# Designed miniproteins, single chains, continued (3): the designs that were tried, part 62

Each design is a single chain, and the fold is of that chain. pLDDT is the mean over its residues in the fold that is shown.

## One batch from the design tools (miniprotein)

Design m10137
Fold by ESMFold2-Fast:
Structure m10137 (fold): chain A 91 residues (1-91)
Amino acid sequence: VSELLEKATEHARKAAQAAREGNFDEALKHIREVIKLLDEIEKKDPSLRPFGLKALGLVLRAIGDLNMGDYEGAARDFEALAKRLEELKKS
């Protein structure tokens, strides 16, 4: 699970950077990888489901912000997601 968390954290950080650069397609590409990795994490450790639901909430907010043209808000949400993934890995 730690390897999946590390990969998800990296993709979330890359999505935040792409959002700051105004790169909608690149941000969406990286967040799709985060969604896949979150699903794999839950399948390997179902006790992480409450965490996965909160993480998915941040993902959905970020996608909404991107669709509205709020790249700054999207970047903030992606950074919050990366921080949560990093803290879970440290635990």
Scores: mean pLDDT 81

Design m10138
Fold by ESMFold2-Fast:
Structure m10138 (fold): chain A 114 residues (1-114)
Amino acid sequence: SKEEKIREAFREVAARLVGRVRDILEQDPRFTKEEIDEFVARLARALAAAYREMLEKGITDPDEFAERVRAALEAVLDEFAKRYGLSPETVERLRAAVDEAVDELRKKLEEINK
């Protein structure tokens, strides 16, 4: 079904975002595996929460989905950056990973809507 394809798209994007974020944070020896695991879990939960809200509200527009996901992921990133005092360079790399994930999700949703 269309809903199953949307759910799969969110799962694939979540998995890739988690992988990219792990690769970025593992380069900084200040972070423990547990702290990285907590951050990627929060990003995955934000994606899952955005997916559920969009289904409940009947939102089907890829651009509206992408903007809601972006807002949720950026909120998690901003909180993590403040909590751990991330360098501007690390924040920029994490924001690039979020931007790539959001763009990938938008494109997948556009293909599903064809």
Scores: mean pLDDT 82

Design m10139
Fold by ESMFold2-Fast:
Structure m10139 (fold): chain A 87 residues (1-87)
Amino acid sequence: SIKDVIKEFLEEVEKLLLPHASPEQAARVREIIEEMLSNELSLEELEDKFVELLIIAEEEVGSDSPVTKEIRKLAQEAMKKLLELLE
């Protein structure tokens, strides 16, 4: 389901990013996660949230970090699955 795809993506982002995040950015990541899980978001809104999470990763660990590269890969795979589920 759409919710399962989102949940799996967010669980992996939390695992990869939170150990490296400042307390302020960790709180921001958790707020984005809660918003994405609690609301029925459009595909465009979900894409915007994926971009926000990638920006946080780039700010915390750098754009060339293995963490950022893995999150980008996971975001691309999640978006592909969501697009297939939404036609």
Scores: mean pLDDT 83

Design m10140
Fold by ESMFold2-Fast:
Structure m10140 (fold): chain A 59 residues (1-59)
Amino acid sequence: IPPEVQQQYQQLVDQSEEALDQGDNQSASDHLDKASDLLEPYDPEKSEQYRKSSEQLRS
C-alpha cells in the first residue's frame, strides 16, 4: 500500500472513531465507507471489513 494511502485511510478510521464517541453513526459510517473505497485496490479483505462496519452503523 502506498504510504499516502495508508496515512489517509488511517485518518479516516480515526475520524470514524471520533464520530462514534460523539454518537454520530452517520459520520462514522461515511468515514468507514471512504476508507473501504480507498483500500479496495490494495487490500480487498480489509476493505470488505470496513464496508461491513459502515453498513452495520447505518442499520
Scores: mean pLDDT 81

Design m10141
Fold by ESMFold2-Fast:
Structure m10141 (fold): chain A 94 residues (1-94)
Amino acid sequence: FKVTVEDQPARAGATLTVTVEVDDASKVSAILVRLYADGELLGSRLVAKIAPKTTVSFTLPRTYEGELTVELEVLLKSDQVMKLAATTTVRLTA
């Protein structure tokens, strides 16, 4: 598994793009993607149809500046859960 936040840094008010790469999609049941700002949940996406490479997008608040954390919960067909995280920084200026 690899999680990449494409926007490094991200811009306030813009779309944040998260790419999830899966080495063996046949072993994955679902992926839950959650976006956090200062520990508060901004949004979530459930990916139920697993591909080797999946992109999910979030719209960022126009007034937020600081660190964002993207957390993945990967549900395996074995009923085990894996957790991964990635971060980016949000800037007010383009």
Scores: mean pLDDT 80

Design m10142
Fold by ESMFold2-Fast:
Structure m10142 (fold): chain A 110 residues (1-110)
Amino acid sequence: MSKEELRRYAERVSELMDRLERDPSLAPEVREELRRIRDELLSHLSDPEVRRRALEDGRAAERTTRELWPDLPPDLHRAYGALTETLTALLELARELGVELDEGAPTPIR
């Protein structure tokens, strides 16, 4: 995977989250798309423990989202779990490739 391809995946994840924020009924479709991106990213990682960490991080995120926002539809809790799984894979691959995918320039705390 190239650095350019990795950045395109990061942009795709951002587009999926923007879509989910505008229409929460798309949560199942967004979740499936995020998991496809996750699996593609994980296929390029040499460490099999990254998959285990991604799944554990996703379960923790789903649980936390359910605890903080219990009134949200369960599909949204699951979508945030899938987002966290995908972000774990994306960040680990970014480290391996030397790509920065965080907030960019440090924002001063006001």
Scores: mean pLDDT 78

Design m10143
Fold by ESMFold2-Fast:
Structure m10143 (fold): chain A 100 residues (1-100)
Amino acid sequence: ERKKKIEEIVEKVGKLLGLTPEEREEVFRGVMEDAREAIRRAIERGDWDKFLAIATTAILMGDISGREVVEILEEAGLTPSEITAAALRVTGLVLDIELE
């Protein structure tokens, strides 16, 4: 079940990032409705923990690629160093969840 898998990933990623239950619910809703838009909103608000949780979950679900996340960050006006740091953090989270 897609919904159950998203819930399980969001709980794991959210706990790694120290997200509250309310923040995890926001991440879950974003991934379920429109992961790309949820990522853009998190970046716009400077909510990097939610960005990491949404991007990681969407990649693990196959909804978006790591390349697409980089493109969204570039479109949002991040510097190359900021994009690299964000991409490495997302990659680390994806590996942490997949290797469990």
Scores: mean pLDDT 86

Design m10144
Fold by ESMFold2-Fast:
Structure m10144 (fold): chain A 94 residues (1-94)
Amino acid sequence: MTSLEDLEAVIRAFHPAHAEVLIAAVRRIIELAKENNISEEVLGAVLEILLEMAASGDLEAGLKRIEELAKKNNLSEEVLEKLKEIFRETHAAM
């Protein structure tokens, strides 16, 4: 994966109006992944879905993709609900 600093630079370049909100969401997702032993591959997929939601503005599509990812990777319902909350809060703050 790209380093957090490189990812933050990309977010600032392509999403300048919402950079701080997106960077905060990325940090929260990384912390959640560490606390729940989520693999770097799954973490990368979650971050990709977040950035695609930011680019499209489509919260419903983002939530559906995160639910599908959780099913494929056997993520707990608690982790899924926390991820959905981060996505909803991020979208509301954009």
Scores: mean pLDDT 81

Design m10145
Fold by ESMFold2-Fast:
Structure m10145 (fold): chain A 61 residues (1-61)
Amino acid sequence: MSAVAAAGAALSADGSTLAIAAGTTLSNVKAVTPVSATTYIVKGTTADGLDAVAVATAVAG
């Protein structure tokens, strides 16, 4: 698995997940898995064709 980091992105300690800020976009999203009421794991491919995993947090507002 390849991860893409953007400004404000945070990689997990094991390197398996990447929290993506507005600066990084996944194309061709393959799966969305909820891990909590506000946190989701998104799997997809970057624009460069690399497989990536992102952690997205829903902001209540």
Scores: mean pLDDT 53

Design m10146
Fold by ESMFold2-Fast:
Structure m10146 (fold): chain A 64 residues (1-64)
Amino acid sequence: MDEEIEKAYEIAKKKIDEAEKKNGPLTKDEIKQAAVKGASEAVKEGLSNEAASLGAARAAQEAL
């Protein structure tokens, strides 16, 4: 896997885990929202929009 996609995946997974620890079990929409926040964070850290989107999508699918 591309290193940027893997890093974006880890960021999105952290955001999903953080939301779950704060709010308890997440709905599908809440998981998707947390993944989108992860993608935004990845872009802020200098990752491409494509890598951020792919990594976040993978994290969301694994959490669903």
Scores: mean pLDDT 80

Design m10147
Fold by ESMFold2-Fast:
Structure m10147 (fold): chain A 55 residues (1-55)
Amino acid sequence: SAAERQQRIAEIARAVKAELDRFDAENPNASLTEKGVRIQELAARLRAEADAALA
């Protein structure tokens, strides 16, 4: 349902924030480029998980 998709998107957003906060804590000297790559990796992984769960 649309509500389930909205909830999953919200979960993805929270998970991405948590993973980025953890990455920043563990990698305080990471470059903006490295952070950008990590964001793309996390977004791709979580999108694939959401697509699989909602298929």
Scores: mean pLDDT 77

Design m10148
Fold by ESMFold2-Fast:
Structure m10148 (fold): chain A 85 residues (1-85)
Amino acid sequence: GPIQVANLLAAVTSLNKAISYIKQGDIDGADNHLEEAGRHLGSASKNADLADEASLDLANAVSSAKKGDIDGAEKGLLKALSAGM
């Protein structure tokens, strides 16, 4: 529903900011945005009966970013967007 879509879009925005900070070498700045992305994903996932593909792809992207796997994070983000958020 609209609240779930809003939470997914907020997670995408936070993850994009985190990726930008990691690319600049600012890991501390990235951590705040990764935590925010995780919170929005948690809110989206709690109400999801079938919109799970985009949420799963975003969760995998956040996990990749936390590990410093920026290519994996960007691929996961693109996959989530392609799933029709």
Scores: mean pLDDT 74

Design m10149
Fold by ESMFold2-Fast:
Structure m10149 (fold): chain A 87 residues (1-87)
Amino acid sequence: MEETKKRILERGKELQKAADLVKAVMDLVDEMEKNPEAVTNELLKRYSPEEVLQLLEDGAEGARKLGSIEAEARLREARERVAEYAS
């Protein structure tokens, strides 16, 4: 009972954190899809390429945990675009 309750509470917290992260990163991906060059350039002025790539990877992992296949795919696609631009 106690172990099951702890797992449910931990999973709920993980899912909430994942949902919050995915929402924030997907808003960024929506902006990147509308104007890829300008948004990516603006991000790379404020953050290192490694930080941006890690944020997108964390977002994709969060989307996977939520079962959001479309969001995971879009986040991975955005990560590849940033990696190509930063190269």
Scores: mean pLDDT 78

Design m10150
Fold by ESMFold2-Fast:
Structure m10150 (fold): chain A 90 residues (1-90)
Amino acid sequence: KEELLKEFEKHAKEAVKAAKEGNIKEALEHLDKAIEAARKLLGEENEKVILEIQFLLVLAMDAAMEGNEEEAEKYLKEAIDLLRKAVEEL
């Protein structure tokens, strides 16, 4: 569980970083890897939470692309915190 949470955080941060740099292909690849880690942690029955996490990461990436680093960090933190809370509720 801890390794998958770390994998999620790593790929979520890399997705936001790649988006900031304008590397959309790399950003989407890291987004896919982050969401795969979240699915492995939460299971398919928690798809609604996984979709909410994905939406927050997309908002973080969008903010990063617009140069709004504080908003990007806010959404990234919200996505990570939501996954952590969901894992604790299992």
Scores: mean pLDDT 86

Design m10151
Fold by ESMFold2-Fast:
Structure m10151 (fold): chain A 111 residues (1-111)
Amino acid sequence: DKLKELKQKYDDLINTLINNGQYKSVSQVHQAASDIYRESAEEIEKYSKSLDAEIASSMFYIESGVHRSISENYSKYESKVTEDAQKKMQEAIDVYREYVRLKTKELLEKL
């Protein structure tokens, strides 16, 4: 299952950043994830005006809000900053963008 593989890879990257005190990088990943879900919610809204599409877009807006809140929480902590963390941050963002893209595609095929 490609979605499970992408989610696991994302979780592993985030946990590595957290375990290494890279809270600024974690905050930035969640900020990007918030934007990704918001963009996907807007795509669903434009694709269909059905009740199922409204529910799906609302759920994606909720996910966007959750990631924003997590980002704000991590931004409050003192953080280490390293080149390796910046690379892992970008990898996590790229992996999560693909995860949400595939999740959105699977959803749209069912609408």
Scores: mean pLDDT 90

Design m10152
Fold by ESMFold2-Fast:
Structure m10152 (fold): chain A 82 residues (1-82)
Amino acid sequence: DLAEALARAEQEFQALLDEARRRLSPELVARVERLVQEALAAMRQIAADPSLSKEEKLALIERIVAHLRALVAQLIAQEAAA
């Protein structure tokens, strides 16, 4: 279900942002907040795109979630190594 996938993605982004707030400097938290807003905007565009199938929309949303998860993990790892 597309609506369920979007709701799960929003919950995951909130969890990533909460983790960033615990682990990162204020400047890096601001970067994660910007990345979350960009990801949410991209997901809304994908959900509203009439040229995409439901399967294509789900795959693109999962890709955005995976990409943001990887970026936040990388930022946390880099901050911990500093």
Scores: mean pLDDT 85

Design m10153
Fold by ESMFold2-Fast:
Structure m10153 (fold): chain A 82 residues (1-82)
Amino acid sequence: MTPNVQQAIANLQTAIDYLRQGDVDQAIANIQQAIADLQASPVTPEIRTAISLLQRAIDFLRAGDVDQAIADIQRAIALLQS
């Protein structure tokens, strides 16, 4: 696992914590940082899928669907840890 992937996972865990606190803006900021960290990594199929899930999570948060966003973030973390 590259340092950038480890940083992305940390940012995603922080995003989930912000969502549990009701801070959607801080959650989106942490998801965007995670996407940037992943884009700086060697591109694997798992990283591409994770980025797509995180972009969809931001769309769900903007639509007010926090539960679907958390599900997509958790799935992205699982892919990045595999």
Scores: mean pLDDT 88

Design m10154
Fold by ESMFold2-Fast:
Structure m10154 (fold): chain A 84 residues (1-84)
Amino acid sequence: MDDQLQQSQQQLDQNTNLLNDNADQLRRAGSSQRHVNGMQAAARDVQQIGRLGVQDPSIRDDLVSSGQRVADGAQQSVQDRLNQ
């Protein structure tokens, strides 16, 4: 039980760190401030959802999945930007 809660929190923390790293990469690559701000906002949203959602087991898996989807979408946006 505690291990699964810890794993969920670690995954959301990793996603938050990844999004912040992506924001820094976009900033260094000369991307628009809008894209940088969007990535940072996504990171804050994932962190907030994780902090609240892991306290309720009935919605925890749905919130973790939602956070992962946000992170995957943000990562794909960075990849598409770099591949242009």
Scores: mean pLDDT 66

Design m10155
Fold by ESMFold2-Fast:
Structure m10155 (fold): chain A 85 residues (1-85)
Amino acid sequence: AFSAEELQAIKKLFDELIKELSKTMTQDEVNRLKALMDMAVMFMAQSPTLDEGIARALEAAKKTMSESEVEIFRDMLAEVKEKVA
């Protein structure tokens, strides 16, 4: 599905988004987002499509995060998809 180079590019995009969001978020919120983004990269590596990887990551986020946190995560995944696709 994805090359090692493509996965590294996606990881860098997540790192940049977390860096920007960390200016307005608590350390606990940042740590939760980092864990979810690491999981999203893993799902993307294991999934045949970006959309499937994103769907799996969002499903996991809904089980562990508040509605507002899920919305922020969804927006970040949408931004990554827009830039990568």
Scores: mean pLDDT 73

Design m10156
Fold by ESMFold2-Fast:
Structure m10156 (fold): chain A 62 residues (1-62)
Amino acid sequence: DWEEQSRRIARVVLRANSDKPKEEQLKIAIDAVVSVLRSQGATEEQIKKGVEIVKEVFEKEF
């Protein structure tokens, strides 16, 4: 499930960058999820949803 994969990547990347400013944490996590999704042939709609998932994880958990 690509949505669950995106949540897992977001959590790992956000935790790994918790020492950085919040804006930088979010950007790094978005870039990581987008990169993985693009490498897997994701559609632009899936990429947009992946970005939304990262923002949701960031706001709720970080």
Scores: mean pLDDT 86

Design m10157
Fold by ESMFold2-Fast:
Structure m10157 (fold): chain A 74 residues (1-74)
Amino acid sequence: TALEEALKALEADRIEEAVRYAKEAIKQNPNDEYLASAAAEGIRSRDAAVARFLYENKVLVLSPEEGLAFLDSL
């Protein structure tokens, strides 16, 4: 999945690729409120474990629109 590709890219420190896949994942899953928070925070911290923790625990930090805006700023 696009999320899995984003996490792999983040683990490999391929930030531009991680951002591209993260934006794709959010756009493909507009009703998944937790995906944007997990992807944005994971990329911001450069840590895939942060992304996994937030997604698995359903932590809402920002909306999908805010997450996309953040990723587009990178």
Scores: mean pLDDT 82

Design m10158
Fold by ESMFold2-Fast:
Structure m10158 (fold): chain A 89 residues (1-89)
Amino acid sequence: AKITVTTTHSEESGLVVTAKAESPDPGTVLLIFYSVGGKRWRLLAQAKVDGVTEVTVTLQVPEGTTVTFRAVLIHNGKVVAEASLTHTV
């Protein structure tokens, strides 16, 4: 299982977060969490993974905001892959 997280920011689009997950195993789930300024983690997105799966989410955050993303792949109740990324707008 493999996961990659990327971010891009523009004044027009806001903060765009893309998670790309790959798993050969049926029943794998992608969960994406985020934290603003080191506060409580919140669920941003969830998807079932079928081979290669890509999830894109857009966040509108004020300038000077630091957002940390954590994406995990879960299979049979276990974390099989993880990626984290921090972006300051």
Scores: mean pLDDT 83

Design m10159
Fold by ESMFold2-Fast:
Structure m10159 (fold): chain A 89 residues (1-89)
Amino acid sequence: SAEEERVKAEILALLDEFLALVTAHGSPELQVEAARRAAEIQEMIAAGADPREVIEKAIEVIEELLPRLSPEMQARAEEIVKRLEALKA
């Protein structure tokens, strides 16, 4: 549906926003891991996975990587998580 395509596009945009945050402020090792995990989520979307499952996976990935970010970057990543949670409504 048009709504599902909109939600998928918004998930991808939020994922790109998180990846940009990690690229700007994360270690090289964290950048590689974040890119790999982002690719997994992109593959789920391409395979036609349910948007809710994609959102849950994206939140899981961000929360798993959260402790490896500085406190300032954790706050920004938590805002991305809140925006992803809002897409479940």
Scores: mean pLDDT 86

Design m10160
Fold by ESMFold2-Fast:
Structure m10160 (fold): chain A 87 residues (1-87)
Amino acid sequence: MSPKEKALKIVTETFEKMKSLTTDPAVQQELDVLLRLAEHEAKTVPVKEFLEGLIKAFETLKEKYPQLAEVLDEAIKKLEELLKEVE
């Protein structure tokens, strides 16, 4: 798999886990919007910029929703590992 495909898999799996942890429709809608944006950017943004953008987005979500921090921390670590492979 390409680094972008690996990143999109991490994003998808992470969002599925986050949706299972919340019953708030507003949070679920925000996650759906972010997933669609990530899928679009995967096709248009260079791989390094795409990975850096995902890491920043997940750090922002972690501050906004501390209850999701554990799942987001795991995802951030995996994305940082992919970023090192691209450098």
Scores: mean pLDDT 81

Design m10161
Fold by ESMFold2-Fast:
Structure m10161 (fold): chain A 96 residues (1-96)
Amino acid sequence: MEEVEEELLAMMKERAPEHAALIAEFEAQQTREALERLVQFLLDATLEVIRFLKEKDPERAEELIELLRRELEQLAREHDMRELAERGLKRLEEIE
């Protein structure tokens, strides 16, 4: 495993318990508020990974940026998550 991949895996492992807890909360509650918390967590985690990868592996950073943009554009089409998606897109533009 490459050094970058080892660091990324460590970052993912540190976030795994919180991610699992948020998934469990959404599965139990199935509320928009629980979904918004999960999506906000994933957005913050993904943006942090993008910042890390921009310095370590720019090609993978670009791929992740494209994937995140598509996901945020999809969320923006859902009226109840539009503000979160628009904030995410703005933050993504600032990183690029």
Scores: mean pLDDT 73

Design m10162
Fold by ESMFold2-Fast:
Structure m10162 (fold): chain A 94 residues (1-94)
Amino acid sequence: SLEEILEEVERELRERMRRERASPRVQAVVFASFDAGRAAFLETGDLAAGLAAMGAQLRRQLPTLSPEEAALAERLMKWTATLLQERVAAAQAA
């Protein structure tokens, strides 16, 4: 299900943030962005809408971060977007 894909991706994102030693501010921005994407994806069933919402939320919050924190948040969200695209494509191919 879409919910299971989102739960799996959230678990992997949490683990990656732990490995990257993401600051509490980066964690807050990344999870807020992911939550915006999740809400849009679940409401519409459209991954593109979910990714657009995730990107929009990230862009709103990037100015609150240092340059190094912003670069990490952007890398984490780009990775998350790729992972969501791959997992959704794999589920549709099955």
Scores: mean pLDDT 88

Design m10163
Fold by ESMFold2-Fast:
Structure m10163 (fold): chain A 101 residues (1-101)
Amino acid sequence: SPVERLRELARELEALLEEALSQVPADKREEFAELVREARELLRQLLAAVEAGDLERALEVFQRFLAVFARLAELMSPDLRDRAQALVGELVRLLSELVAA
């Protein structure tokens, strides 16, 4: 199911964000932690909207998520950034499939 795959990707992305938080320099950790909290809340809202069939709401929440993610990506190492961008790209693909259905 696309919804089950979205839940799996959200969990994998959340785990990667926790890994990234453990590796971020101390002077950036507070900023990164706040962005991770925002990203997690937006992923929760995204999944709730998709499960409710509210695709308009899902797209609005996802755009907000992408803005927060862009800031997170700037603070990540290149390796973590590449891994996170791959997961976000898969989220984009699945949301496009759900909208097209």
Scores: mean pLDDT 87

Design m10164
Fold by ESMFold2-Fast:
Structure m10164 (fold): chain A 61 residues (1-61)
Amino acid sequence: SDSKTYLDISNTLDKMSKKLEDEAKKAKKNGDTKTAQKLTDQSNTLKDNSDKYKDIAKKIG
């Protein structure tokens, strides 16, 4: 179903966001502030999109 498809997209984006958040923390610990900032920004964008797709899935399911 479309609802299932949007939920799967949401879950994929959420997992990617969490992975980038962990990578950002590692970069920050290693003193790579520029990479940490970029990864944090990308993680936040993926999380926002994950939440949007999850909301769509709930409204149509």
Scores: mean pLDDT 88

Design m10165
Fold by ESMFold2-Fast:
Structure m10165 (fold): chain A 72 residues (1-72)
Amino acid sequence: LDSLSDEQKREMLEAVAEAQRAALERFPIIADLSKATPEEIEQALAFILETVRETASPEVAEAIEALAERDL
């Protein structure tokens, strides 16, 4: 985050929001995490990270992966 430009930070937020939206369409059960199994959560997170790697710049994708590792 600290090493990213304001434009890259905006790109990161947009990429994460789009990936989360796509993940909710693919795995609707994660809309309520209390009803999701750990396996479904893991699959949804893997899908989000994969989508981000494909759509965001390498620097933004690396920043998102680092945040996911920190929060998970």
Scores: mean pLDDT 70

Design m10166
Fold by ESMFold2-Fast:
Structure m10166 (fold): chain A 81 residues (1-81)
Amino acid sequence: SVKDQVEALLKELLAALEAVKPQSPDQRLAIQLLREMLAALPSMSDEEALRAAKSFADWLIEVFADDPALRALAERVRAAL
């Protein structure tokens, strides 16, 4: 389903964010928000899940605008949605 694909992509994003060290405060906030989104995902419709994931990826692109590696990661996730 669309939710299963979104969940898989967000879990891969979480693993990638957790692997980057040292972690900035924005990176730690992103990890926390992503964990909360993953926990809420089963209660969402396919459309709600896709909209939430896209909004989150767009937010990551803005937050990590000055971090080329994390910005590129966020852009790849957004493109995959």
Scores: mean pLDDT 85

Design m10167
Fold by ESMFold2-Fast:
Structure m10167 (fold): chain A 79 residues (1-79)
Amino acid sequence: MIDKEKILEAVRKALSKYLTPEQVERVLAAVQKALDEGKTLSEILRVVREELSRYLTPEQVRKAVLDVAYEIGKVIKEQ
């Protein structure tokens, strides 16, 4: 099973470069809800993109989503 806590920490680590702590926690709440609903990683990345669009420019959203995907992929490979 995918470790939900490790995925949430990977998302936090990636987004801390782009967002304030309060904004990071709002995105993490949306990701945790998606994980609890059994959504796929592709669907989780879509949720991240939608939440980030509230705070970041389209270019920053693209970069942040790529960093999130990288950190999540790293966690999956290290299991």
Scores: mean pLDDT 82

Design m10168
Fold by ESMFold2-Fast:
Structure m10168 (fold): chain A 73 residues (1-73)
Amino acid sequence: MSKEELEREVTQSLALMASAVNRLAAENTEDERVREIYLRSSERFRELADDPSTTSDDVLEAMKETEEEVKKA
């Protein structure tokens, strides 16, 4: 397996895990505003997983953006 193939597999796995975690957070949140943030983030991570140009840095940045939006809510 090439380094590029391995990095792609890791990136996709991270994005899929982040999507699942955000979906679970939304299902366990009583606050409608926070729930909406988690649902949007779950969808975004799923889209990142489907995009072959996505890097691990893109996934980590999206995670930080989600945390900041939740904190702001």
Scores: mean pLDDT 83

Design m10169
Fold by ESMFold2-Fast:
Structure m10169 (fold): chain A 98 residues (1-98)
Amino acid sequence: MSLEEALFLIALGYLADKELTPEERIEFMDKAAEEFGVSKETVGDYFVLGSALLIEKGELTPEDLAAELERRFGQPVSLETAEKALKKAKEFYEKYKS
């Protein structure tokens, strides 16, 4: 999994916990697993990080996403990469919501 994919899944977990019911969240996790060709367990691991950020921060910024990934993996993350990941997560959410 790329750094960008990890950021995207964390941002999706944040949006799913903030906006969706538990039942909708399960379907959203399945769609995310299919989209990236990863296990549902992998999606769940990153979604839990997104939920933690929702609890800690309330409103998720690209700066918060970048900082979390840097802390977890020790790799610097550009704000541009974090912004793209958050935008992609919002676009995926809108597709699901429609």
Scores: mean pLDDT 78

Design m10170
Fold by ESMFold2-Fast:
Structure m10170 (fold): chain A 83 residues (1-83)
Amino acid sequence: SSSGFDDIYKQAYQKAKELKKQGIKTVSVMGTGPSTPTAGIIRKAYQDAGLKVVGFGGFLPSKDKATQDAQSSNADASIVVDS
C-alpha cells in the first residue's frame, strides 16, 4: 500500500543521511523480481537525501545476480533488496 511505501521511504531516507555522514557519495540499488518496487522507493529516498545513484537494477532473477550487478557498479555502497 502507499502507507507501506511511505514507511520504506522514511527508513531509507534516514539511512541515506547516515551514509552521507560516513562520507558515502555514490550508491547502487538492486532489486530482485518482487522487491523491485521497494528498490525503486529506496533509490528515490537516496537521491532525495543527496546521494548519487550510479547503478540501479530491477526485476533481477536472483540475489546472486543482484549482488554481482551491485558490485559491478563501483559505488561507495551497494543495496541489494531481495524478497
Scores: mean pLDDT 83

